# Ledger of designs, part 86: designed miniproteins, single chains, continued (2)

Each design is a single chain, and the fold is of that chain. pLDDT is the mean over its residues in the fold that is shown.

## One batch from the design tools (miniprotein)

Design m6990
Fold by ESMFold2-Fast:
Structure m6990 (fold): chain A 71 residues (1-71)
Amino acid sequence: MIHTIQVEGGRSVGNIVTYTGVDLNTGKRVILTVDTLTKKATLTYVDTGEEYEGTVVSITADGIIKVEITK
């Protein structure tokens, strides 16, 4: 299932980028942690702390990230 994340901010440490934003599919605030080499991502909902694993499908310059959730 593809989730569309609108990015509000981000910080990089090595190959790992942590984005903060909103999941446009649910309206919930999220933290998206991306490995930029593998495109693997972890999507965390801020309200519940629930984590889902996925893969980054696209990143746009406008701050939209699409992630395919696999777990």
Scores: mean pLDDT 84

Design m6991
Fold by ESMFold2-Fast:
Structure m6991 (fold): chain A 63 residues (1-63)
Amino acid sequence: SLVEEAKAAIRAGDLETAAAHLGELVRANRTVGEVNDLAPETLRGLAEVGDLLLEYFAEQEAA
C-alpha cells in the first residue's frame, strides 16, 4: 500500500520517497474522483504517518 510504503520511507528517514508515495495516493484519488470514503485501515495508516512525521521532526530538532 502507498501508505505503508510512505511509513517505511519515513522510518528510514527518506522523506523524498515518502512524499512521492503520498503524492501518488493524492493524485489517484483526485483523478478518479470516485473515492469519497476511506477505509478505516487507510485512515489509521494516515494517522500513523502523521505521528511518525511529528516524531521524526522532533528528533531532528533535538539533534
Scores: mean pLDDT 67

Design m6992
Fold by ESMFold2-Fast:
Order: sequence, then C-alpha cells, then structure tokens
Structure m6992 (fold): chain A 65 residues (1-65)
Amino acid sequence: IESIIESDPELKHTIKGYLAYNLANSYIKTGKLPQDTIDMAELLLGKKEAEEIVKYAKKILEKYK
C-alpha cells in the first residue's frame, strides 16, 4: 500500500532503484527473477510500481548482455 513513500519522491526513487538492482543482481546469480521479491514490492508499493521496478531491472540486465 502506498503511503509515506509516495509522499517523498526522493525516497521512492531510492527504494525503486534498490529493489530493481536487487532483482537484476539475483537474475545474474540464479538465471531468474525472484518472484518473492516482486511480490514484496507489489505489497509495499503497489502493482503499478512493482511493474516499473521489474522494467527497470530488465533495463539494468541489458547492460550485462
């Protein structure tokens, strides 16, 4: 659920970046995105933000081709 994080755009960007990097790093190590982390992001930030985090992680992964 969105709350205090949504009211602070800098904090929101920091959290999104952290989660996206963690997803990308996990994919590099295991060959798949951790569904548990995606589910947690959806619970904390909402479905739309979780989808954006996954998209950003995919952009990070493009650099590791």
Scores: mean pLDDT 72

Design m6993
Fold by ESMFold2-Fast:
Structure m6993 (fold): chain A 88 residues (1-88)
Amino acid sequence: MTLEEELKEAKETRESAENKETAEVHLKAIEIEEEKGKLYAELYLLKVQLEKLKEELENTEDEKEKKELEEKIEGLEKKIKELEEQIK
């Protein structure tokens, strides 16, 4: 899906807490893309996702869920580092 389609969907579904948060994230990503370019927008989206996973990890008591979250966090941190190297 394009960011424009995501933005349309996000605007229509922003009444729920989860959908509203997704809409706000995509709106900010589009603003960043227009100001600084696509790589900065992608970096922003990855950093937002990373913060959410870290919050989930802190609130998770189950060892199996912690492992899954740690793996996702590691994957995102690697992707963020690769994008930051492209921007620098």
Scores: mean pLDDT 74

Design m6994
Fold by ESMFold2-Fast:
Structure m6994 (fold): chain A 88 residues (1-88)
Amino acid sequence: LAALQAEARELQARAAELYAAMPPEAQAAIEAKAAEADALVLADPSAETLRAAYEAMAEAAEAAGAPELAELLRRLGELGEETLRLLE
């Protein structure tokens, strides 16, 4: 668990840096997907839903021209799924 949390922290920091460099319109598109993802996870707090939520955000990042951010978001989704499965 600690190793997964450490990796997630590093990826979150990198993702935040990449996100901050995005133009405001791209940030808004990703934020909209994040809000949808939060609503989905709140309605169905499962590992599968969390993974799907991160995949949707990754697709938005990729469409906005940020493939590196998309890869980080996909990895964060994997870590989130793995963490929830370990806790459940």
Scores: mean pLDDT 77

Design m6995
Fold by ESMFold2-Fast:
Structure m6995 (fold): chain A 94 residues (1-94)
Amino acid sequence: SEEEERRKRLEAETLAALILMTGHVLGYPKVGERAAEKILELRDEMSLEELQKFADEVVKLIVDGANAGLSEDELLARVDELFQKKKEEIEKRK
């Protein structure tokens, strides 16, 4: 349990760093920063598998948005919507 919690924290920090770097490299630094912060905020509310899957969805959203030529403000709004929907899913499980 405690070892699993430590692994989950490390994975969340690694995924947050990946998201941050992805945003920076694609020219959306504010998007990467916000998404990374929100992943860390929700880390304890998700299983390791759910966290990995959700982080992949966040990265795909950023990459797809960049490829579509979205503005940073438009992509920020989409990231905020994705995280709000995930928070609602988590609350429904309580």
Scores: mean pLDDT 85

Design m6996
Fold by ESMFold2-Fast:
Structure m6996 (fold): chain A 64 residues (1-64)
Amino acid sequence: TAAAVMEYVNLTLLGQPFPAPIPAELADRIRALAEQFLDRYETDEARRQARLAALEAAIKASAP
């Protein structure tokens, strides 16, 4: 759902842990939006990269 996508995007922006595995069908949408929002709102390059890396690790861990 759109609400689930936005929840994961917000967790990524805040650097918060993910409470559940990321659904594979939402992964691409979460990735695209998280990247857009981090580019707009996160001024620290290292923090931006760390958040994207955490998201990718969570997606990888959630995939079979």
Scores: mean pLDDT 76

Design m6997
Fold by ESMFold2-Fast:
Structure m6997 (fold): chain A 82 residues (1-82)
Amino acid sequence: MLELSDEEIERLKKAFSKFDKDGDGVIKGSELFNVDVNLKTPISDLFAKADTDGDGTIDWDEFLSEVSKLSREEFEKLLEEL
């Protein structure tokens, strides 16, 4: 499993807040659409995996869970885009 440092978790929290356009603690697929036109991977793939119920929303726990399933290379790529 991917071991995340406290610094990496803080960066992910900042990234989540950046994608959470409404500030409600949830990322909506509609909010991600404009990001995805410039960032086709890795974020759109991550969102698709996290949205298990197809509600078009993911919360912090779902986001972190899917990030923890990434390889180190995929995670570094994600951080590079953030």
Scores: mean pLDDT 67

Design m6998
Fold by ESMFold2-Fast:
Structure m6998 (fold): chain A 107 residues (1-107)
Amino acid sequence: EGVELGREGKRLGERGFELGRRGVQLVQQGLDTRDIDMLRQGRDYGERGLELGNRGALLGEEAIKVAPDDPEAMRLGREGMLLGGMGAMAGAMAVWLGDHGIAKLEA
């Protein structure tokens, strides 16, 4: 059912965004304090945020495709795509910044 797909997409998107944001925060602090352990933690949160964000966005898109005439499925699907996309973007940024910060501090 489209509503069920949309709810799951939103749930995963919300989790992905939470983890991605946390990853970015940890990486920013690790860069400021030159803390490799914090950079590694931020990177790990970023990887999880990227994975869950992408999954949330895909499920949100599927909800819209299977139930285009259901306003609830459309709303939940759009929210899953938005939150999932934001989570994937934040997660990717945390991974990229974390990797570069770790490389710089280990060199």
Scores: mean pLDDT 90

Design m6999
Fold by ESMFold2-Fast:
Structure m6999 (fold): chain A 61 residues (1-61)
Amino acid sequence: MLSREELRARLEEAVATLRARGVPEESIAALRADMEAAIDSGDQEEMERTLERLEMLVEGV
């Protein structure tokens, strides 16, 4: 099962990667807020979609 702790760790990795790539802080802040809301929901489907989005962000550039 996907944990909130694991998702938050993935979010921190994604944020670090995006900063290293020069993504604007405004875009990072908006993404972070959206992802944190999904994680805090505790909804398994939203958490799984959040993981997929984070994985695509670190892989897809």
Scores: mean pLDDT 76

Design m7000
Fold by ESMFold2-Fast:
Structure m7000 (fold): chain A 74 residues (1-74)
Amino acid sequence: SDGELKALEHTRKGLEAYRKGVAAEKQGDLESAKKYYEEAIRHFKEALANGGSSQIGDLLKEVEEKLKKVEEKL
């Protein structure tokens, strides 16, 4: 269905943004890490709204905690 395709596309984009955020954080680029984590959160929320799995909910929570820690260091 269109919803399932949207959930998959947003999951892929969220995972890519999350990977980029983790890489930026490891390099000490906290401003880029924040932007990528915010992008990942937006995509995971859209994936969940379109019927994404409970595992996406776990990823969303994980990225939200990483964003909070990055914001505390900025």
Scores: mean pLDDT 89

Design m7001
Fold by ESMFold2-Fast:
Structure m7001 (fold): chain A 70 residues (1-70)
Amino acid sequence: SKRSQLEEKVDRLWEELEKQEFRSREEFIRALQKKVDELVSWGESQGVPFGDIGVAVQRLVDRARELLEK
């Protein structure tokens, strides 16, 4: 399903972020913004409902927030 593909894409984008070394918080935030943009663009191109895209974006952002708060 598109929902399963969306969840898998969130996991892949997060894995890419985790594998990168960032020199600053600002660098990390820029990389996160790019991944959010990729996720939104993919979801829109696949005709994923906006609400489901929003949930996927929130999931990615929540993971980033947890990392930054440690």
Scores: mean pLDDT 80

Design m7002
Fold by ESMFold2-Fast:
Structure m7002 (fold): chain A 72 residues (1-72)
Amino acid sequence: SKIEELKKKLEEKQTEADALRAQVAGHARSVRARIPVTDEASAGEYGAQVAPVAVPLGKAILEIDDIEKELK
C-alpha cells in the first residue's frame, strides 16, 4: 500500500538524517578546533566550512517533514 511505501521511505530518510546529523556534529567540532569563533569574520569562516555538510541534512529534514505530512 502507499502508506507502507511511505513508512519505508520515512525510515530510510530518518536513517539518512541520523547519519548526516552525526557527520555535521563531527565536522562542526573539527572546524571549531581549527577556527576559534572570536569575531564576525571567524564566525563567517566557521559557517562557510560547516554549510556544505549541513545543507544535505537540511534537505533530508524537509523530505522527512513532507513524508510525515503525507502520512497524516
Scores: mean pLDDT 83

Design m7003
Fold by ESMFold2-Fast:
Structure m7003 (fold): chain A 68 residues (1-68)
Amino acid sequence: SDVKRRDELAKELSDLVSKRDDITSTGKKLSSLDPSNSDKINSDTDKKVSDLTSEATRKGDEIVSLSS
């Protein structure tokens, strides 16, 4: 049943959004605590956010495909 797969993907997508928010918040906190390394911390944070965004897009596309 595609319903179960869509529910699983929707949960995974929700989890990815939460992880992205956590990574963004952690990156801000780390940059504040270590300003001398803020450029590296921000760059590392941006890469992680980009990777999660790409994964979320793939899961979103699969949900759309299963709904058609």
Scores: mean pLDDT 83

Design m7004
Fold by ESMFold2-Fast:
Structure m7004 (fold): chain A 76 residues (1-76)
Amino acid sequence: LKSQRFTQFMANYMEGRRYLKEERYEEAIKYFEEALKLSNYKDARSLRLLSEAYEKLGQFDKSKELREKADSIVSS
């Protein structure tokens, strides 16, 4: 029928985006991390948004790492 994992991924991705819009970056990070776990760390969009949240928190090294990972997935 349908993957429960996909439904959980979408729910976490949407919550992450909502918290990011509200400038609640630590909460956004939690939801995007769960979404990434559900996608086996293969969702470039979640990686980019997670990178943005870390940049907003001043964690530039982590932000750079996540953006590079997202770019590597797209180029693969």
Scores: mean pLDDT 80

Design m7005
Fold by ESMFold2-Fast:
Structure m7005 (fold): chain A 80 residues (1-80)
Amino acid sequence: MPSAEQVLAALKEAADEYAELTLKLKEAQAKGIFDPELVEKTKEALARLQELAAQLLAVGSPEQIAAAEAYLAEKEAKIA
């Protein structure tokens, strides 16, 4: 079973990957490029991030949950 610390670390990595893929998808769309593989990877990254967030909510301390929420808010601001 992964520790809460491992889940938090994985969540931060998943958030970084989702943000990077979302920016690449926005750039492709701005250029009129349709990339179905990039769309699929972005959806998979979001699903993984949501799974890890649910796991952290179940096993994390209030401090770890707050850290994850702050990290996600920062990443969402960067991709908006």
Scores: mean pLDDT 83

Design m7006
Fold by ESMFold2-Fast:
Structure m7006 (fold): chain A 54 residues (1-54)
Amino acid sequence: MLADKLVEAGVVDQEAADRLRLDIAAGRVSEASLAAVLKNAGLIDDATRDQLLA
């Protein structure tokens, strides 16, 4: 779900979303950790982060 929301927000393309989906499913990255990294990098705002974690 997080990866699909990132595509909808225009942050990543579908290929990057597919990789993120696999990483989240494998437990290599958490949705909260990924959202925090993207926010710190300036790629998403607070509203987008909150939507991703909903």
Scores: mean pLDDT 70

Design m7007
Fold by ESMFold2-Fast:
Structure m7007 (fold): chain A 90 residues (1-90)
Amino acid sequence: SMMEQELAEKNRELAKKIREESRKEATEELVEELREELISRLKKIYGLSDDEVEEIRKMLDEMIESNSLEEVAYRLKVGLEEIERAEKLA
């Protein structure tokens, strides 16, 4: 019936919105975790002062604001993997 089709369409749209919201929230949480881990590792490796940490924090915030969350998550992950490789070679 037309009513059954309308209900099925509404259920599909609701499920799509729930999936999109869950993905966005998960990506935002991942970006924050990767950002703090990157800052922490850079501070330890290079012995950064509080002023230098603040400058890096500003640069990362500017990158996050000017790029997609997915692109930012990818870049932060690659940066952390490069740092881990450098630590193993030192």
Scores: mean pLDDT 79

Design m7008
Fold by ESMFold2-Fast:
Structure m7008 (fold): chain A 84 residues (1-84)
Amino acid sequence: SMQQYGDQVLRHIQDGDLRGAARAYGQMVLSYRQQVASGASSDQVRQMRQQMGQFRDDMRRTAQRHGVSVSRLDRLVREVLLQL
């Protein structure tokens, strides 16, 4: 689920594994796309979109708290998303 991938992203950031965090975020995006394609309700799609948007802020805050470069995290996430 998106929540399970979200938990993996934050754990990877805490562990300093930014490539792992970016890959887990990619899985979160793929899970979102699959649920939309599989007939998720309009309310579910809206909630998932809102959660994904806000989750990027959670990733940034977690990186800052653990002394991790937000710019590096954002770059690695962008690299993964370009491959989807």
Scores: mean pLDDT 84

Design m7009
Fold by ESMFold2-Fast:
Structure m7009 (fold): chain A 92 residues (1-92)
Amino acid sequence: EKEKKEEEIKKLREEAEEARRKAHEKIMESSEYTIKGIGYAVGALSDPSKREEERKKLEEYNKKALEYEKEANELIEKYKELLEKAKKLEEE
């Protein structure tokens, strides 16, 4: 009984840690797309002949950054849920 509960708690904590790690990775990916988007914004201002093309690239990269941020938020919620489940098992 005690050993089975300890194993289940350990598994939940390991799954939570994995979700936290993946969330961090998605945050880093979002940041990279944001930085690249800034490059296209500067390009659109610097060369009028490429303004429309670079503006579309900025919009594309901003959309990607938001998608990765959303994925990171979902992983953070999973992390919280797994920790709460582990805590409830420890309080029994």
Scores: mean pLDDT 83

Design m7010
Fold by ESMFold2-Fast:
Structure m7010 (fold): chain A 83 residues (1-83)
Amino acid sequence: GTESTVFTSRDPQEAARAAKQFMEEGAFEVTVVARDSDGRVLDTRTFRGLSPQEVEEGVLRFAREMLARDPDATFTVVGVKDA
């Protein structure tokens, strides 16, 4: 089976650190869902087969791209690992 852990933040640095931590804790996949001020999905990005540092850098870049579209964007980080 699989187990998922979820973290939500408006801070790109907090989202990136959470993603890195999930990878360090055994997540084989991290997905970030960005939502606009109306709660609609702006975009979703999934990271697989990368180091924790590469995931942190990727999430930070993604969050900055989303904030350029909506400065009120929120980020939900989902880590998935084997249970």
Scores: mean pLDDT 90

Design m7011
Fold by ESMFold2-Fast:
Structure m7011 (fold): chain A 73 residues (1-73)
Amino acid sequence: EADRVAEAAVAAAKELSQGAEKVTRAQAVAALELAGIDREIAREAIDRVSDGAEEVSLEEVGEAAREAWAAQA
């Protein structure tokens, strides 16, 4: 389940960034929301994995999605 959410979030992030290796924090949050994660939980998860950076990698988006999915259960 968490793996499916991570795959969906990464796919959404790739579409929002037009295939770039990195996405903005706003795009990452939107990708997690599209994968079924609550917006506030998505924001907190992305903030943790980004360590304050303005961009996150697709791998970090996937990890944030897994963490956020666990947090909202």
Scores: mean pLDDT 78

Design m7012
Fold by ESMFold2-Fast:
Structure m7012 (fold): chain A 85 residues (1-85)
Amino acid sequence: MSLDERIEAAIELGKKTTPSDWEILLAERVLEGTELGLKVEDNETSLRLLETAARQLSILAGAGDKDAEEKLKEIKKKIKELEEK
């Protein structure tokens, strides 16, 4: 299954899910992990961190989180740049 297919499935799951308090805490950690992934020079580690963040942000974006939607667009662009290397 491709990353795009996984993201699409996560967005659909998010549309059916109401975020709980623990999911808000998870979102903060995902944002921290995204920042680390953007700063890591090891492409393999960066790609793995960003792919994990993309999945979690897709669920939140599906649930209506606009900040997660904007961040998801940023990391999708970065993932494509890393995949082209």
Scores: mean pLDDT 65

Design m7013
Fold by ESMFold2-Fast:
Structure m7013 (fold): chain A 87 residues (1-87)
Amino acid sequence: GRERLEALVDRALEILRAALPDLSGEDRLRLEEVIGLIEIVRALARKYDVPVEEAAARVVSLLEQALPLLPERYRAPLRAVIAELRA
């Protein structure tokens, strides 16, 4: 349920934030934007009691946008989180 969604979002945000120091320029700004958008989706989903499946789908879309920005070592852990959010 929502507790599992929140744990997976926390895990995804940890991966994205860990990748930030390895990025520069436009890629870093784009990743910072994705992180901000995930936080906004999380806040709005809580405020409006958005169904878990809908909130998860929106987060997955944002994580898929982040995936090509990441160094290779962060991509496999992020793909694992995306797979769990889809399940």
Scores: mean pLDDT 88

Design m7014
Fold by ESMFold2-Fast:
Structure m7014 (fold): chain A 91 residues (1-91)
Amino acid sequence: MPTREEIELEAESALITMKVTVLGYKYEEMSLEELEERLKELERLLEEAKRLKEEAEEKGLEGAVREAERAIELIEEAIEKIREEIEELKE
């Protein structure tokens, strides 16, 4: 059975994943300024997810590591898409 600490770390990573999903919604309809602000928030969430992964790895919590890795993957995909949109708008 997972420990309470593992469940808490998994929950924090899952919350980051939900936030990333919301931030990825309708970004193609956003202005350049709005996209740059969203990119900044995604970069902040990426650093938080990486810290959660490091903590989970140090404690040997495999479930929490996997959840953090999932969050990191989704954030990196969202960052790449938003960076591409920003470059297209800057021309």
Scores: mean pLDDT 81

Design m7015
Fold by ESMFold2-Fast:
Structure m7015 (fold): chain A 60 residues (1-60)
Amino acid sequence: AALERAKELAETGLKLMDKYKNPEVQKDLFNALLDYLRQAGVPDEFIEELKKKYEEILKK
């Protein structure tokens, strides 16, 4: 439940970042999202996986 909610919020955040079309702003927003998830008690392992997935999406 908690992880599912965190994933949903992360997906929403990624969609929002697309509106800026600026890679630096997108990275800053993504980092802010990760900090939010850390404060919510999401495991570091999940945060690291999310970072890797984000980089993979950008490399497409």
Scores: mean pLDDT 69

Design m7016
Fold by ESMFold2-Fast:
Structure m7016 (fold): chain A 82 residues (1-82)
Amino acid sequence: AAEEAKRALEELKRATEDEEVKELAERSIQAIDFAESNPEVRSAVAAIVAAELRRAKEEHELSEEADRYLERAIEALQKLAA
């Protein structure tokens, strides 16, 4: 789940031209790395990051390819949050 989320976020960074979305993906990867090292907050961090990515999808016009990677990251994070 965490590896899948980070993989999708790395692909999102390459697929998007939106600098804010690239920065969000980078920060999301860092948050996931932190969560993996701190299991007591892992579920909460994954849920928060998934919510931020869903908000970014609503606020930014993404290509279909970038949107697909963003959706994969959200799905993987929701599994990590459970």
Scores: mean pLDDT 82

Design m7017
Fold by ESMFold2-Fast:
Structure m7017 (fold): chain A 94 residues (1-94)
Amino acid sequence: SEKEREVRRLYARHALEIADALLANPDATPEMKRVARELKEQAERVLAGDEAAWPAFDRAFHRLRELASKNPVAREIVDRHLDRLAEELTKLRE
């Protein structure tokens, strides 16, 4: 549906911000940076309209959140971006 595509694009935009923030974080582990690069690649594909990229995007996003939860600085970065995403999702869903 159109609304489902809008939701996915919103997730992808915020995922790019999260990935870039974690890639710039000196405390990010090499594994976290690899997953962040994968998430960025899949997010760009979602934003380009490649619907087939969504499952890989979703897996990478979930994995990055899991890895970030184990590092206090990375967790705070992710949580701040997810708070903004939640606010925008609320406005989009009305």
Scores: mean pLDDT 84

Design m7018
Fold by ESMFold2-Fast:
Structure m7018 (fold): chain A 71 residues (1-71)
Amino acid sequence: SREELVKKLMRAIDELAERLRKEGVPEEEIHTLVSLAAQRLNAWLDERYRRGEPVSYEEILERVEQIVESL
């Protein structure tokens, strides 16, 4: 469901923020990276949902890594 996908996305974003914080990234940079990642993830999920394509939590995590690598 849409609600389940949103929860998975929020969890992936929270996990990204915690990882960056543990790696010593400054809070201002974490805020910027998380905001950009959330924006790109929301756009990607909306597109997948519009196409009726199932999205796994693993795919969400992989997409987060791809976005982070591009920042």
Scores: mean pLDDT 78

Design m7019
Fold by ESMFold2-Fast:
Structure m7019 (fold): chain A 100 residues (1-100)
Amino acid sequence: STIIDRIQQIFDMFFPQMRNPNSRRLAQDVVNRIINFINTGNQQDIMDADTTIGILYIQGSVFKDDSTMQFGRIMGTIIEMLKNKEPESVIINYLDEQLS
């Protein structure tokens, strides 16, 4: 999936710069759950990702970790788009904007 490839690129961009090991663990969990949801449609995966990304965004803000906060913002938007059943082309365009 072209969405999965772009999500992986965003993860690879931000993950090495995350300062907190717990934030890195949560970021990996979010990516795995989003990918599982895209591949299987399992609603529990997208719901768990939504809960976890909210925590991750708050942690990035509190610890002033810009990479964690930006990753949280981008993935939170992707989760919302997926929950709202946005067309694949809209999601890809958003991801391409973040990779520019």
Scores: mean pLDDT 89

Design m7020
Fold by ESMFold2-Fast:
Structure m7020 (fold): chain A 85 residues (1-85)
Amino acid sequence: DALRAEAEEALRETEEKVREVAKKTTPEQSKKLLDAARAARTALESGDFETAAQAARYLAELAEEIGAKDTAEAARRLAELAEEI
């Protein structure tokens, strides 16, 4: 499934951006970002696309709050792809 493959690529890109941002923010924000990214991965791997989209949306909101615009955009793309599956 092409959409699932694109969602998996978007997840990897989002995880890489989250790891970079996590090094530069507070421990509390870092934990929230990493937990949301893990929730998105677990849901996507289990085929729970609704939960994956919700986790990605939450991740985008967290990234916006700390000014991580590129991370927020990547997370929104992941959510949109998961919603189409």
Scores: mean pLDDT 86

Design m7021
Fold by ESMFold2-Fast:
Structure m7021 (fold): chain A 100 residues (1-100)
Amino acid sequence: MSPEEIAKEVMRKGIKEIKDTVASMKDVSEEAKKKFEAGLEAVLKDFESGKISLQEALDRVKKLLEELAKEEKLSEESKEILEAMLSLMEDAVEKILALQ
């Protein structure tokens, strides 16, 4: 698999896992879940079309997570889960960028 194909697969899976995790959170409103999902889908579409770089896609995901945490009264457990997921995604992106 090319580094580009690996990057697309990592972004698709990472975004899906973050989306599914947030959708399962009881401390996030349905309106916030819908807005967050739409934001993640826009990032994935822009990245897959080549409109934004892998780093820009990661930065946008990070910003969406920061906005979600500010708008919702997230539990400490929910915040820790989202921070852990972002850290894993950042590590994966760093490793992929080292291949390019």
Scores: mean pLDDT 80

Design m7022
Fold by ESMFold2-Fast:
Structure m7022 (fold): chain A 74 residues (1-74)
Amino acid sequence: SAAEEAERTVALLVGLFRHELLENRDLSEEEQRALAERMRAEFLRAADKEGLSPEQKARLLEELERLVAEHLAA
C-alpha cells in the first residue's frame, strides 16, 4: 500500500541519516550540523519525489531532529 511504501521510505531515509552521522563523528560539531542540514534538505526533496504527505514529511523531520539531538548533544 502507499502507506507501507511511505513507511519504508521514511525508515530508509532515517537509517541513511543515522549512518552518515555515525560515519562523520570525526567532523567538528559545526561541520556535523552543516551535514545534517544538507541531508535534511535532500531527504525532503526525496520525500516530495516519492509523494509523501505533509504529515509523513513532518514525521520524517521529527525523526531526523531526534537523531541530531542524540548524536550532537552528547
Scores: mean pLDDT 81

Design m7023
Fold by ESMFold2-Fast:
Structure m7023 (fold): chain A 95 residues (1-95)
Amino acid sequence: MEKEEEAKKLGEEIAKKVKELVEKYKDESVEFLYEKVLKIVKEEVEKKGLDAEQVELATKHAAELLEDDGLAKALVLAAGQEVVKELKKKKEEEE
């Protein structure tokens, strides 16, 4: 239960930062926006020490908050998948 609350709070923070970023850099390339979104997601996840499951919940919640902005939603989901993949790989290497 507390895990879901932390993930939801992270999702809200990510959604806010991504929405502001997309609005500020609306004329930039998708690649430029993706790199900035990926950095936001990585930094927020690292600060809170979240596992892959919490990151999936957070990015899904952020995407739901961004349903009115298809580009921002797609970027958050793509960045979240990349971070989840990195966390799962790191866990396998630590066995």
Scores: mean pLDDT 80

Design m7024
Fold by ESMFold2-Fast:
Order: sequence, then C-alpha cells, then structure tokens
Structure m7024 (fold): chain A 82 residues (1-82)
Amino acid sequence: AEELAYEAALNLALAEMYAREGKEELAVEHIKKAAEKLKELKKLGKETAVEGLKEGFRRVREVAEKNGLKEAAKLADEALKL
C-alpha cells in the first residue's frame, strides 16, 4: 500500500512537471497512472494516502488549467471526485 501511494505521488509530480512544460500527452499519461493507484488505495481503505494524493491532483489541475491543457485538467478533476 505504501508503494502504491509512492508510485501515485511520483506520477503526480511528473504530471505537474509536464503540465508546466505544456506537454499535455505526457501529463495525461501520468495523471491516468496516478488515478489507477488512487482507485486501488481507496479500495484498500488507505484514507491518509488518498487525502495526500487528492492534494497532488488539485495542484496538477491548477497547473493544467493555467497552461490551457483541457484534457489534463479534466482528468485531474475527475480523479478528485473518486
């Protein structure tokens, strides 16, 4: 479970970096990977990890919106509703 949280956090950090660079395809790829890990953690009842990751998704959504990356922003917003 700790490994899942770490992998999700790493993918969110990469998504934020790519979103700042305007690389939407790469940002989307890493958002999707992080969202899959979030779903697994939620199923396992790992509330603290889920809360921490939601903060990461909020940052990614904000950066994507500022850079006009509509798909990345939408996917990050959808993950926040999981």
Scores: mean pLDDT 85

